# Designed miniproteins, single chains, continued (5): the designs that were tried, part 9

Each design is a single chain, and the fold is of that chain. pLDDT is the mean over its residues in the fold that is shown.

## One batch from the design tools (miniprotein)

Design m16282
Fold by ESMFold2-Fast:
Structure m16282 (fold): chain A 90 residues (1-90)
Amino acid sequence: SMLENLIEAAEQAIRELEEIRNSEELQQLVLENLREFLEQLMGALSRVPEEKRAAFARAAIALLETLLPKAPEEDRPLIEETIAKLRSLL
């Protein structure tokens, strides 16, 4: 069904967030493209079914918290705002 396909897509997205969190090379790539990554992240969240929303938000928060101390000072407010938005969903 469409819902089952959306759940599987959400589970894959969660795994991809976890892979980035475990790879310094992928983390660096995300930081170099931060605005685009955060736009894609929030876009993906809008397509996540309610059943997977909390799990997706937790994975995204964990990744962003890992990136925060590694980000340039100028980019940290944007990461913090995104974390706050994601936390509002929990």
Scores: mean pLDDT 89

Design m16283
Fold by ESMFold2-Fast:
Structure m16283 (fold): chain A 74 residues (1-74)
Amino acid sequence: SMMDELKERLERLALELMLRAHDRFGAAFPEIPKGASFLEAVERLLAHYEPEAARDPELAALAREARRILQQVR
């Protein structure tokens, strides 16, 4: 379904953002609460990396696209 495709894309973008932020800035991994839903986990991940991502145009673009999809699937 379209929603499944959007969630898959959101997961891929969030993981890419996490890995690239770690590689480029040494950014720490976010604390995701046990039992968080997929959307809650993604929200926390984006909130954690968005400040560092703003320092890099490529990461900023990844973060913006992920945020856009998250808002669409909520």
Scores: mean pLDDT 85

Design m16284
Fold by ESMFold2-Fast:
Structure m16284 (fold): chain A 90 residues (1-90)
Amino acid sequence: STIVLSGRIDKNTAQAVRDQLAAQKEDFTLDLSEVSHIDVFGLLAIQEGVESLPKDVHVTVDVSGVSEDTALAIRTMLESTGKKFTVVGA
């Protein structure tokens, strides 16, 4: 299963991102290759969504479309969740 996010992930899209991530019950890929912008509210939305996942769910995050600084911020945030994750496209 793949969740494709695109455009801006900010305060206006944060709740939809949280809800979409929280609905996942099995291993999936979060594809950020088409994301143009992520701010602090976007990062928090991804963090909260990932934190809500069942403990055995593995998330793969494709950061190939985002800047190196944004990819580092995403990795650091994911490490803080304690969840199983893999980052690709960095």
Scores: mean pLDDT 84

Design m16285
Fold by ESMFold2-Fast:
Structure m16285 (fold): chain A 70 residues (1-70)
Amino acid sequence: MEELERLKREITEWGKEEIEKNPEKAAAIITGAALLLIGEGLDMNAPPEEIERAALEVMRELLEHEEKLK
């Protein structure tokens, strides 16, 4: 699970930077970040419940970040 938490942090940081550079593509970036985390989590055989929680947390953090840029 340490690995999934590391990926969540890295993907969230990447997503925030991408939204700042391309705010018009925020929806695509948020969707892509969530899908990337789900794919990586599945590849590492992380528990489905933990993948779901991490993906929801990434989406929430990126949506909150996008709101702050308005």
Scores: mean pLDDT 84

Design m16286
Fold by ESMFold2-Fast:
Structure m16286 (fold): chain A 95 residues (1-95)
Amino acid sequence: MKQEYARGAAEAARGAADLAEQVAKDPSNTKVGTLAQFQATVAAVMADLAGNEKARRLAEEAIKHLNEGGQGNPDSAKKAAELAREAARVAEEFA
């Protein structure tokens, strides 16, 4: 039901935030960057299914910044972590 999707979105967004923080510390770690993008994508999809457009938009913005972070920009990865953390908080409001 929608609450299951809200919980899934929050968990995936928290995972994306933790991984994005790791990318900010080591932008050359492409494996962590790929996992962060997958978690942010799951968060966006689950938020959409939960009907939470705000969480979805925040997760999509996090994906954009993770793509920029993967090009060796630690500030973009740090911004992605902030956006993913906010997506998790907003998603939890529906859980």
Scores: mean pLDDT 81

Design m16287
Fold by ESMFold2-Fast:
Parts: sequence; C-alpha cells; structure tokens
Structure m16287 (fold): chain A 61 residues (1-61)
Amino acid sequence: DTLRRLVEAAKEDPDELRRLLYASLAVSEGMVLGKTEEGIKIAEAIVERKYEEAEKLVEEL
C-alpha cells in the first residue's frame, strides 16, 4: 500500500527532488517490512523513471 502509493506519487510528479524523496521513502518502507532488497529495487526504478518496473516489484511483494 505505502510502496504502491509512493510509486503512484512519483509517476504523477515531475519534480526531481520529490522523486528522490519518494525513492528514499521506498527504501525506508522496504526496511520496515523486512524486504530491504525489494525496497532498494523499487527505489532504483523510481529514480530511473521505470515506473512499470516499480509497479511490478510492488505487486510481487
């Protein structure tokens, strides 16, 4: 839910600084869920604007 919301927010928001904040929050959320590697992959996809990849990674959680 939180990760999906972060990906949606990043996808709709063209601001580069906020995009980096969404990526940072995705790493944090991954750590809280005990899925740090997945959180990092989602954050990398957000940073690279690979939103379909990020959405797929969230769905696989």
Scores: mean pLDDT 82

Design m16288
Fold by ESMFold2-Fast:
Structure m16288 (fold): chain A 65 residues (1-65)
Amino acid sequence: NAARQARIAALTAESQKLLGELRKLIDKIYEENGFELTKEQADILAEKGAPLGRVDRELVALEEA
C-alpha cells in the first residue's frame, strides 16, 4: 500500500523534526543550567515531548497494519 508507506514516511519526517527541536531546547537548558533542571524546565520539556508520543503511536499502528 503506497499510501500507507507515504504516511509512514511523513510521520517519520515529523518525528525527526520534533526531535531536532527538542534536542535544541535540551542543549540550551544544559548550557545555561548544567544538568540541573528546574521543575519549570522539566514541564516545558514534557510539553514539547508530548507530540512525539502521538506520532510514535500512529507509526506503530501503521507498521503493524
Scores: mean pLDDT 76

Design m16289
Fold by ESMFold2-Fast:
Structure m16289 (fold): chain A 90 residues (1-90)
Amino acid sequence: MQSIADESMDIARRINNDDMIQQVQDAMNIPDPHQQMTRLYTILAIGYGMDGDIDRAMDVIDDARRRGIFSDQGRDAITRHVRSLTERSR
């Protein structure tokens, strides 16, 4: 939980994405633990995808699904988004 938030913030800062930094801060203010974790795992997966680390992004998605944080539908949607980021990266 704390490590996911810290990791999400680190990746957001690494890619210099102010919007993503704000999204991590907003996620930390979500009072519902399940919603907070869902948001943080989503940000972390997208962040790794944007950084070009697709293997780590997929590991994050699989971990979130295994923990019951992502539904099958949520996992599939985020997986497609992350793969799309790699195909569009220059």
Scores: mean pLDDT 81

Design m16290
Fold by ESMFold2-Fast:
Structure m16290 (fold): chain A 79 residues (1-79)
Amino acid sequence: SARERRLAALETGLAIAMVGLGIDLEMGMPAEEVVARLQALGVPEEVARAYVEAVEAGDWEKANRLALEAARAVAERRL
């Protein structure tokens, strides 16, 4: 359906944006700015903080899992 296609596209776009912010954090973007940008995407503060902690720990497996879970939740709330 059109809704299912929009959900998949929005989820993918949000996940890409979140991973990009994780890379920006590793490249020297302040953690507070990364958290603020994640919240602007619709990610709750507690999840944004957990994502930042995973990236700072070098745990990209956990960071990517958190990004995918948050992207799904945000996409579902918007549609």
Scores: mean pLDDT 87

Design m16291
Fold by ESMFold2-Fast:
Structure m16291 (fold): chain A 97 residues (1-97)
Amino acid sequence: DELNERLVELAKNLDLEGIEALARELGLPPALREALIAQAAIAGEAYRLEVRTEEGRREALERALELLREKGYEGAAELVERMLAGMTAEELDALAR
């Protein structure tokens, strides 16, 4: 699917403006557009970090949050912040082991 290939390439390059433009082109409602931008930022940062551990997953979320805030994608940033806040004490304990 050409669309999926384009999304993957934009996400790998952390091209959030390209993801937003594509979401607008597809006529996605604002909530889905923000979710797509958030997921693209997370996926791109995870790809850069070669994430294979829970610690790497947390690092990818933290980097995605910083990138989204720097670029002004506040709605997408709020989604990532909620994902970080949703980590339980058990998940944090597992990361420490």
Scores: mean pLDDT 76

Design m16292
Fold by ESMFold2-Fast:
Structure m16292 (fold): chain A 99 residues (1-99)
Amino acid sequence: MSIDSPEVQAEIDEALLAMYAALAKRTGSGEDYVKAAEYYLRQGKYEEAIEWAKKAIETGSPEVKARAYRILSEAYEKMGKKDEAEKWRQLAEEYEKQV
């Protein structure tokens, strides 16, 4: 039983998604792209999380790339695309091992 309106929470979540997306677009940094991807993943916006994670891979450091590959793996797994999830999981492990 919630005293909060689900509509109010949805507006807050949508505003936060827009804020993270705007920040990533403004900075163009891999770190901000991966943060946006993590937030979209957390909110169940798997397709958007995948888009942001791919941008993080293109612009980020090896550490950012490892995190982005983890996000891709989890997003694809949540979407039921097990083959794609496994592919990205292996890439995440490969980048993590280089440290």
Scores: mean pLDDT 77

Design m16293
Fold by ESMFold2-Fast:
Structure m16293 (fold): chain A 68 residues (1-68)
Amino acid sequence: SKLDEVKKEVEEERKRNLDFLDSQLKRQLAQAKSEEEKQALEQQYEQWRKTVDDTMEKVLAQRLEEVS
């Protein structure tokens, strides 16, 4: 159904965005030279993950209205 297609597409986009953030954080943590730098990176990426979740939730709601 169109509804299932939309849900799948949004979930795939969410997964891609979160996987990208996870890979970037891992790379930057490997290059970090201090505990302070690592803490700042973890806090920044936690905020970005929350933003991705909030944005994808909004996108899902908007796209579901289009197919209802």
Scores: mean pLDDT 86

Design m16294
Fold by ESMFold2-Fast:
Structure m16294 (fold): chain A 79 residues (1-79)
Amino acid sequence: PKELADKAKKNIESLPLVESVDAFVVPGTDYIAFTITLKPGADPELTREQAIKKIEESGLRVVRSDVIGDDLYLVARVK
């Protein structure tokens, strides 16, 4: 899980209009929680869609996604 979390974090950080990414592997599980902070002027819904794609391309499956203000909260698991 940690190696996939690190890969997904790097891939999300490559997206335009992403300011920062925190990736947290839930202890004892195959779940990874992502908190993504957006740059001013980003469309949260469009960026959420792009972040999901980057996470799934990294070998994870998104099981939850939320847009809260200027932040994205995503939970993924190993495929």
Scores: mean pLDDT 80

Design m16295
Fold by ESMFold2-Fast:
Structure m16295 (fold): chain A 72 residues (1-72)
Amino acid sequence: GKEQAEKARRYAELAAKTGDPELAGKAGRYASEGNDEEAARAAAEQAHKGGAPLAPPENSLQASMAAAVAGA
């Protein structure tokens, strides 16, 4: 239901703030239970942005790591 979709979004937002993969997992679980395709997609996208390797490098640490690997 809608409450499960809301929980999914909240856990995804927390995962984005903290980088915690367990919170990202909870976001995905609640999105699946909510049966809302839009909420499930939003939660999955937020979990990816929150620390998944698919997120574009938006911080200097991630950019520095990429440069170090390229420089080796």
Scores: mean pLDDT 59

Design m16296
Fold by ESMFold2-Fast:
Structure m16296 (fold): chain A 88 residues (1-88)
Amino acid sequence: SSSLLEELKKRQEELRKKMELERKKLLERSKERVELVLEGASKGVEAIKYAVEAVALKDDKEKREEYLKKLEEYVKESNELSKEMLEL
């Protein structure tokens, strides 16, 4: 009976550790995705600053709208992934 109880405890601890590891892996993957999206958003912000300056000098609204749209998409994706990470 003691051998069976020892084996049961070992399996329970292994399962707990496995579940914790899987959870950490999911969080790590989510972080990597958020980092990529945030990096893209950072580049988008720089592009928008450039476009805004260009519009102020050349009245090119079309470039500003395109850059703003792209940034909004990146920000939305980042926010969605960030929420998933916090809710896990």
Scores: mean pLDDT 70

Design m16297
Fold by ESMFold2-Fast:
Structure m16297 (fold): chain A 65 residues (1-65)
Amino acid sequence: MTVEERRERAYRIALEKGKMSEETAQALADAAVAGATPDQIIELAKKYGVEISKEVAEEIVEAGR
């Protein structure tokens, strides 16, 4: 799977399951592809004013791998 395909998968999970804006979902997807941990994804989401579960963060990270 290409980096772009992994980014798109992480973006879709963040957007649909995280109930967040496209801008925030893109930021989380970029971080996941760059190797962010689930805890780092949760902290990044909080900086954008979004609260996500650890389960959603883990799905975003897995999609970005």
Scores: mean pLDDT 83

Design m16298
Fold by ESMFold2-Fast:
Structure m16298 (fold): chain A 96 residues (1-96)
Amino acid sequence: SKAKEYINQKLNDFTKDSENIIKEVEEIAKTKPAKEAILEATKKRVELLGLYTEKILEIKQDKSVTEEEKKEAIEKLQEILNNTVNRINEIVKKAE
């Protein structure tokens, strides 16, 4: 269905954005002193939260998507967010 394609596109977009942020944090951890790496990684977490919030609003505002499909999509976005934040935290800890 078009609604399913729309949700899958939003999930794929957020997954790609999340992987890009992880790559940027990996580069920061390799090139910056520990204190600067922590500060820049914090900025990347804020950027990630902004992208997450945008995807939630886009899904919630779509009239073709059922409330059940919205709930399931948001739960999947939350899982991607939590996994990405955990990976960022692990990268920064290893750089210390």
Scores: mean pLDDT 86

Design m16299
Fold by ESMFold2-Fast:
Structure m16299 (fold): chain A 91 residues (1-91)
Amino acid sequence: DLRKIAEELGIPQGLVSALKRRLTPETFELLVEMAKKLGMSAEQLKERADVVLYTADKLIEIGRQFAERHLEQARERGAQLAIASIETDLA
């Protein structure tokens, strides 16, 4: 979901990783350049920058938590299946 939203905003995967590490001034400048390529003026992006950055951070956090919960459930099931397979091999 986060990946699709980033793609819709024209944000490359490398920039998404940078956003996860906290936005640097360099990452912000890249975001501005990309918005210009999408037809947004720097002034328009600056006026909405706080909302866009806050929304991006919030979506990244929500997506991360959702992915973590889903992965944990899959790992729990995987671990149980692995234990069952080991017991079968030992029999």
Scores: mean pLDDT 53

Design m16300
Fold by ESMFold2-Fast:
Structure m16300 (fold): chain A 95 residues (1-95)
Amino acid sequence: MDPLDRLYRLSPELQAFLATVGVTAEVVTLDEVLAALSQYIIDEKLALEEPENSDLIDLSDSPLRDIVGKDVVTGQELGDALLEHIRAHAVEVAP
């Protein structure tokens, strides 16, 4: 099974957090979380739209900063940190 297709049951705290980025389900795939995160970044205009910094995301005013521990990150760093946080704080559900 693709790791991104695995199902995770969210804790109440993690579900409340992910609801802020548009994920309202109790059981999610990592792919669904990454898709919601990408849309959240677009909707909140967190991406730095400077040509030299086009892949950088400003988290200084975002709850995501508390998960990543940095004010500015790449999209890859943000995605990886969020997936690691979900794996650490959610329970994998067998299909």
Scores: mean pLDDT 73

Design m16301
Fold by ESMFold2-Fast:
Structure m16301 (fold): chain A 64 residues (1-64)
Amino acid sequence: SPELEEKRKKVEELLEKAMSHIANTDDEAEYDKLVEEIKKAAPDEKTAQAYLRLVESAREVVKS
């Protein structure tokens, strides 16, 4: 549906923003905010879990 496509695009934009933030800063507060925004924007729980797992993985790589 068009509504589902719009939510998917919004979540993808938030994912890009989160990845950029992880690469450029260690700001925990902004990271937590981006995580919550992804959860709210995701069209379903599976999509939210998939993107959050990707964000967590990227953060682990940067912190190591």
Scores: mean pLDDT 78

Design m16302
Fold by ESMFold2-Fast:
Structure m16302 (fold): chain A 80 residues (1-80)
Amino acid sequence: SPLEILERLAEKILEIAEKHLSPEEVEELRQQVEFLLGQFRAGRLSADQVLAALENLAKTLPPEAQAEVLALIEQAREEL
């Protein structure tokens, strides 16, 4: 299901973030990601809109994390 794909994507993004960000920065990212998933569950954002928002969040990450996160977003887009 689209929700399961987006939830797995969110978990993988946060796992990558934990390797490159402080615990406080990971918590801020988690809150932003959970907000987007909440908007999707409420029917306020489409899956494509969530992926676009996650792509914008990925661009705020350190360069070392950006490539990995963007690749995961593209993989999720192919699964949707």
Scores: mean pLDDT 88

Design m16303
Fold by ESMFold2-Fast:
Structure m16303 (fold): chain A 59 residues (1-59)
Amino acid sequence: PLLKPIDLREAVDAARAILAAQGLHPSDEVLEAAALRAYLENPHPSAEEIAAEARRLLA
């Protein structure tokens, strides 16, 4: 398939690091929801896009 599950895992892990640098420690559930929302906008979301969605969910 065009989208590989491993690519999403790597982006989620990078997003977790971005959020940790900002003092945010979202649950895995929030990160997975953020990744899904980012995926709906862009099938290959960046770590920054996933982090932005996670920040929106934590607001």
Scores: mean pLDDT 76

Design m16304
Fold by ESMFold2-Fast:
Structure m16304 (fold): chain A 81 residues (1-81)
Amino acid sequence: AAEEAIRLAEKALEAGKKGDFNTATQYLLRAADAAGMPVSEATAVMMLVNVASVYYDMGKKEEADKALEQAVEIVRRAAAA
């Protein structure tokens, strides 16, 4: 279960780095669910995903990737608990 959540989060990063933000967002949502994240942590991940979406829309891909990596770190921490 924990390994599945981490794998999904890693797929989200791969998609995001390829510029496929929509797919990255979907994998992060699935990863949060797989990790059994509490609502507070899931909310933080969603906020970071929204920030990443705004940066992608502005053409700021590096900032978007950083926000996605922060979301992945929250998932990794939740999965390790």
Scores: mean pLDDT 79

Design m16305
Fold by ESMFold2-Fast:
Structure m16305 (fold): chain A 65 residues (1-65)
Amino acid sequence: MVEELEKRYEEILKLLKQATQNALDYYKTIHDKSTVEAFEKKMAENEAVAEKILQRRLDEAKAAI
């Protein structure tokens, strides 16, 4: 049960990172570096927030089990 939750958490993070990396790689080939930098910053901030929410939920689920 806990292992399944941890696996799901890692899978979500992995998918987020992979999608972000692919989008950024393509964005870098077709746009200016300054535009890419602004995009990177925004995506990193969103990722950090999502990570915090997921971690809080994981801790709550672990305590409930």
Scores: mean pLDDT 75

Design m16306
Fold by ESMFold2-Fast:
Structure m16306 (fold): chain A 98 residues (1-98)
Amino acid sequence: SLEDAKRVLQAFLRWAREKLEEAKKNPDKVVEIARDLADALTSLARYLAPVNPEAAEFLQKLADRIRELIEQGKATVDSLEEILKELEAFAEKLGVKP
């Protein structure tokens, strides 16, 4: 349901913020955290696809962008923070407050 989708997205945002804070405290783990975030975004996209295909496509594109940053050696705390801000702005458009 749309209500369940919003709750899952809100829980995901809380988890993603905690992971970003972990990366800030231990930058050596930023690549591993980036991989976890990309995998979680892909799973969330698959979960949302039957309810909101447009949201699923957006989340999958964010996951793909994170993977590309990892491959290019550009997965940094700053790049992940930028992606999280974009995800939060998208969530607000779906009625999920940051």
Scores: mean pLDDT 87

Design m16307
Fold by ESMFold2-Fast:
Order: sequence, then C-alpha cells, then structure tokens
Structure m16307 (fold): chain A 81 residues (1-81)
Amino acid sequence: MTVSQVQYSIGQTAVTLAESGSIDRGVDAARRMGDSASQQIGDSFGPQIRDTAREIADLARDSVSQARRRTVQFRRQAQQE
C-alpha cells in the first residue's frame, strides 16, 4: 500500500462518518485505524514510513474532532428552529 492511499482512505472515512451522523463510531474507528495503520506500516516499511503513519493518525483524529464539533453546532442550530 502507498502512503497516499492511506491518507485518502482515512480522510474519506472521517468525512463519510461525519455526514452519516455516526460521529461516535467515527472517533473510535479513526483512533483504531490510525493505531493499526501505524503498526502495519512500521512493521513493513521501516522508521520513516512509521513517522508518516503517526502524522496521518493525528490528522485523522483532528479531522474527526472538528467534524464532531461542527455536527454539535449544526444540531444546536436545528433545535433553535
């Protein structure tokens, strides 16, 4: 697998989970996926790729956290209607 495929997959998963309303599962899935990808890539490709996998995992967690905040805000605004 390439690093670009991992980055694309994690980003797409975070967006899809936010849009589907499965935010809680998204947070857990992103965390587990990041841990799994980091371990798998590190074991196969060595230290430099492992560092990249950790950065991708951090980006995935930040993206899901931001999506969760956006969803909470949207829901609060909907309740005001």
Scores: mean pLDDT 61

Design m16308
Fold by ESMFold2-Fast:
Structure m16308 (fold): chain A 89 residues (1-89)
Amino acid sequence: SSLDQLVSQATTRAQELGDKGSLVLLKNAVQLAKEARELPGGQELADKLTTALQTLAQASSLEEVAQARDDILDVETELTLRLIKKAIS
C-alpha cells in the first residue's frame, strides 16, 4: 500500500539520520493506522500520522526529524489510548 511505502521511506530516513526514537515509533505505524480506520475520528488521526510520516521521509535536518518524531508520538499515543478504551468497553 502507499502507507507501507511511506513507512518504508520514513524508516530509511530515520536510519540514515540515526534517529532511534523514530525507528521505535515506525515499528507500529502501519498497524495503528489500519486500526485507526475502525475508531470514531480515526481518519483524522490517520491523516495526521500520514503527514508526520511524509515530513520524516523528506526531513533534511535533525530539527525536522525531531518535529516529525514528536508528531508521530502524539498520534500513536492517542490511537493507542483509544484502542485500549475500545478493547475494555
Scores: mean pLDDT 85

Design m16309
Fold by ESMFold2-Fast:
Structure m16309 (fold): chain A 111 residues (1-111)
Amino acid sequence: MVEEVKELTDKLLEAIDKGDEEAALKYAEELAKLTLSEDPLVRELAELGLFMASLRAVLLGRLELAEKIAEIALKTSKRAGAAVAAGLSVAALLTGSERAREIAERVEKAL
């Protein structure tokens, strides 16, 4: 299970780096579902993966992809949504992106 989370996170980050939206959304959904795991370590690693993915999407200017990842996370669990919101908030602070800040605020209000 830990290796599965790591593999999904690596695949998600690679898909974001390449701009492969379909693959990124597929891996984001699979990773978000792992936030529902009975294993606390699997949940925490999945949350970290979603945080890293949302942060990277914003850093690469893929704001539409970041917003779609946020939507998937929110539909899956509050933990997944919170992790994405945190990543978007950090990205907004690092980049000054008002759009990333607005997406983060919308996600937080929906939690």
Scores: mean pLDDT 87

Design m16310
Fold by ESMFold2-Fast:
Structure m16310 (fold): chain A 68 residues (1-68)
Amino acid sequence: MDKGVEVIQKILIEKGLLPGAKVDGVFDAETLAAFSKLPDPFKELQRYLGLPVDGVFNPELLEALNNP
């Protein structure tokens, strides 16, 4: 899901964990390493997408990643 990966990369760039040129929609080792440094990755995704922030991975979060 390249749209979902792009959302993750934008959050990581905003947090200063990933270079701004890395919005390519590819979940590689660099993106994984940056994502693993987030203290609450699901809460950050929910906040960025405007969803309720509960830190739970659910089908609604997955669907929002496909339609950001």
Scores: mean pLDDT 70

Design m16311
Fold by ESMFold2-Fast:
Structure m16311 (fold): chain A 62 residues (1-62)
Amino acid sequence: AEKALAGALAAARAGDGAAAASGAHDLQTYNVISEEGARRAIAAAYAGDGAAAAEHLEQGKL
């Protein structure tokens, strides 16, 4: 779980919105992050806001 979260955070911080959004979806599916956290992270990633996407991934951690 921690490695998957680290990978999604790295993608978000690198500006890879597609990889960050995919990672957020997987993390939510495996109950690593909350549904709201995943939704906000995916929205930020598609908007090109990697910093906000990373923040929502960290704040959504269960």
Scores: mean pLDDT 80

Design m16312
Fold by ESMFold2-Fast:
Structure m16312 (fold): chain A 94 residues (1-94)
Amino acid sequence: TDEVAAQEAALAALAAAQALLRAAKPSPEDTGRVNELMARIEAALRAGDYAAAVAAARELLTQGRKIAEANPSPEAAAHLARLEAAVAALERAT
């Protein structure tokens, strides 16, 4: 595992997810699910559990795709693309 690359990729995924929430303004339920997954990624990184971080990031991407599909905009699409790139980078680093 490239720990520096994994940390940078995870932080990029968290930033993209927050930006997606601001652009898409999804339901409170979908917002809560994204916040829960972001917290799981942060906890996994603190524990050095990169497998758990990747698993949570994949679920975050699945939820992000659902949110962007339900709330389409150029801004939501752009932030989803950044989230997809960040999750792929995290998977490569681990």
Scores: mean pLDDT 88

Design m16313
Fold by ESMFold2-Fast:
Structure m16313 (fold): chain A 68 residues (1-68)
Amino acid sequence: SMAAIEELRREARRLARELGVSEELALQILDAILNKDDKAAVALVLADPRAGPLANRLTELARERGLI
């Protein structure tokens, strides 16, 4: 649902701040995950060495919430 996506976008911004990743990059990674665009997700994660744990957590949350 859109509400679940908006909640996950908010969590992505929070996790980005905690990990020192840019919020914009975190949202781009989330969009790639939700679109199942593996090539985009990998390229975005390679932009920041701190983004790997963020991407893994966002993928887990999206799967648990039935978004992917």
Scores: mean pLDDT 86

Design m16314
Fold by ESMFold2-Fast:
Structure m16314 (fold): chain A 73 residues (1-73)
Amino acid sequence: EIKEKIEKKEEELRKKYEEIKKNSKPEEVEKKTRELVREGRLYAAELLGLDVSKFENDPSWAAPESVLEEVEK
């Protein structure tokens, strides 16, 4: 169930990211993408009982897709 929730959240974030890239100004894309990354990290961390600060200390966690990569460890 946790894996299914994370996969659904990642799919939602990917769709939002595509919408942002198509319909937003370049400056807005970066800001909105950072918000999506944070949302994904918080969601995954909360479901798994992980410390959110662990994600924020890793610069490789810039992309929304990176959320699933970390939780698969």
Scores: mean pLDDT 64

Design m16315
Fold by ESMFold2-Fast:
Structure m16315 (fold): chain A 85 residues (1-85)
Amino acid sequence: SVEDEVLEEARKKLEEEHREEHERAAEINRQLPEEEKQRIYRNIAEEPAKKVEELEKEEDEEVRAKKIVEVELEAYLRLVEAVLA
């Protein structure tokens, strides 16, 4: 779909711009126990899911996809923060 294509391109650009942050977050995520990951993901996923549902009303497919990626990135950063706390 157009949304999937735009999301893939947006994710690639964000990964390039925030490569160091993504690599650091990925390293921390790899070291988390599975049980702890699931608990954090459940708590963090609720707010991003609601934001994504709100973004479905956005008429501009490119803007919608970009904002969805930003919501996903913010959720990932919250996961990193929760691990560091």
Scores: mean pLDDT 65

Design m16316
Fold by ESMFold2-Fast:
Structure m16316 (fold): chain A 80 residues (1-80)
Amino acid sequence: EEKVYERLLEKMRRAIDYLKDNVDALINALKTFLEMAANQLTKEQIERLVEEILRHVERLLTPEQFAKVKAAIDEELKKI
């Protein structure tokens, strides 16, 4: 259970690093990881995962790109 959280966090951070220059591909990858998280993690773990991921995205992207990613993640979270 803790290993699932740690592995998803690591994979999502690596996806952000790899896809930071392609925001649309990054959004699609993050949506896929959130769907996986919804099947394996508690709501509280998902909220913590999202907070950590958005913090990482904010450091690497422009404010405008970050806003686009955050809006897409917020919409995906409404479906969970």
Scores: mean pLDDT 83

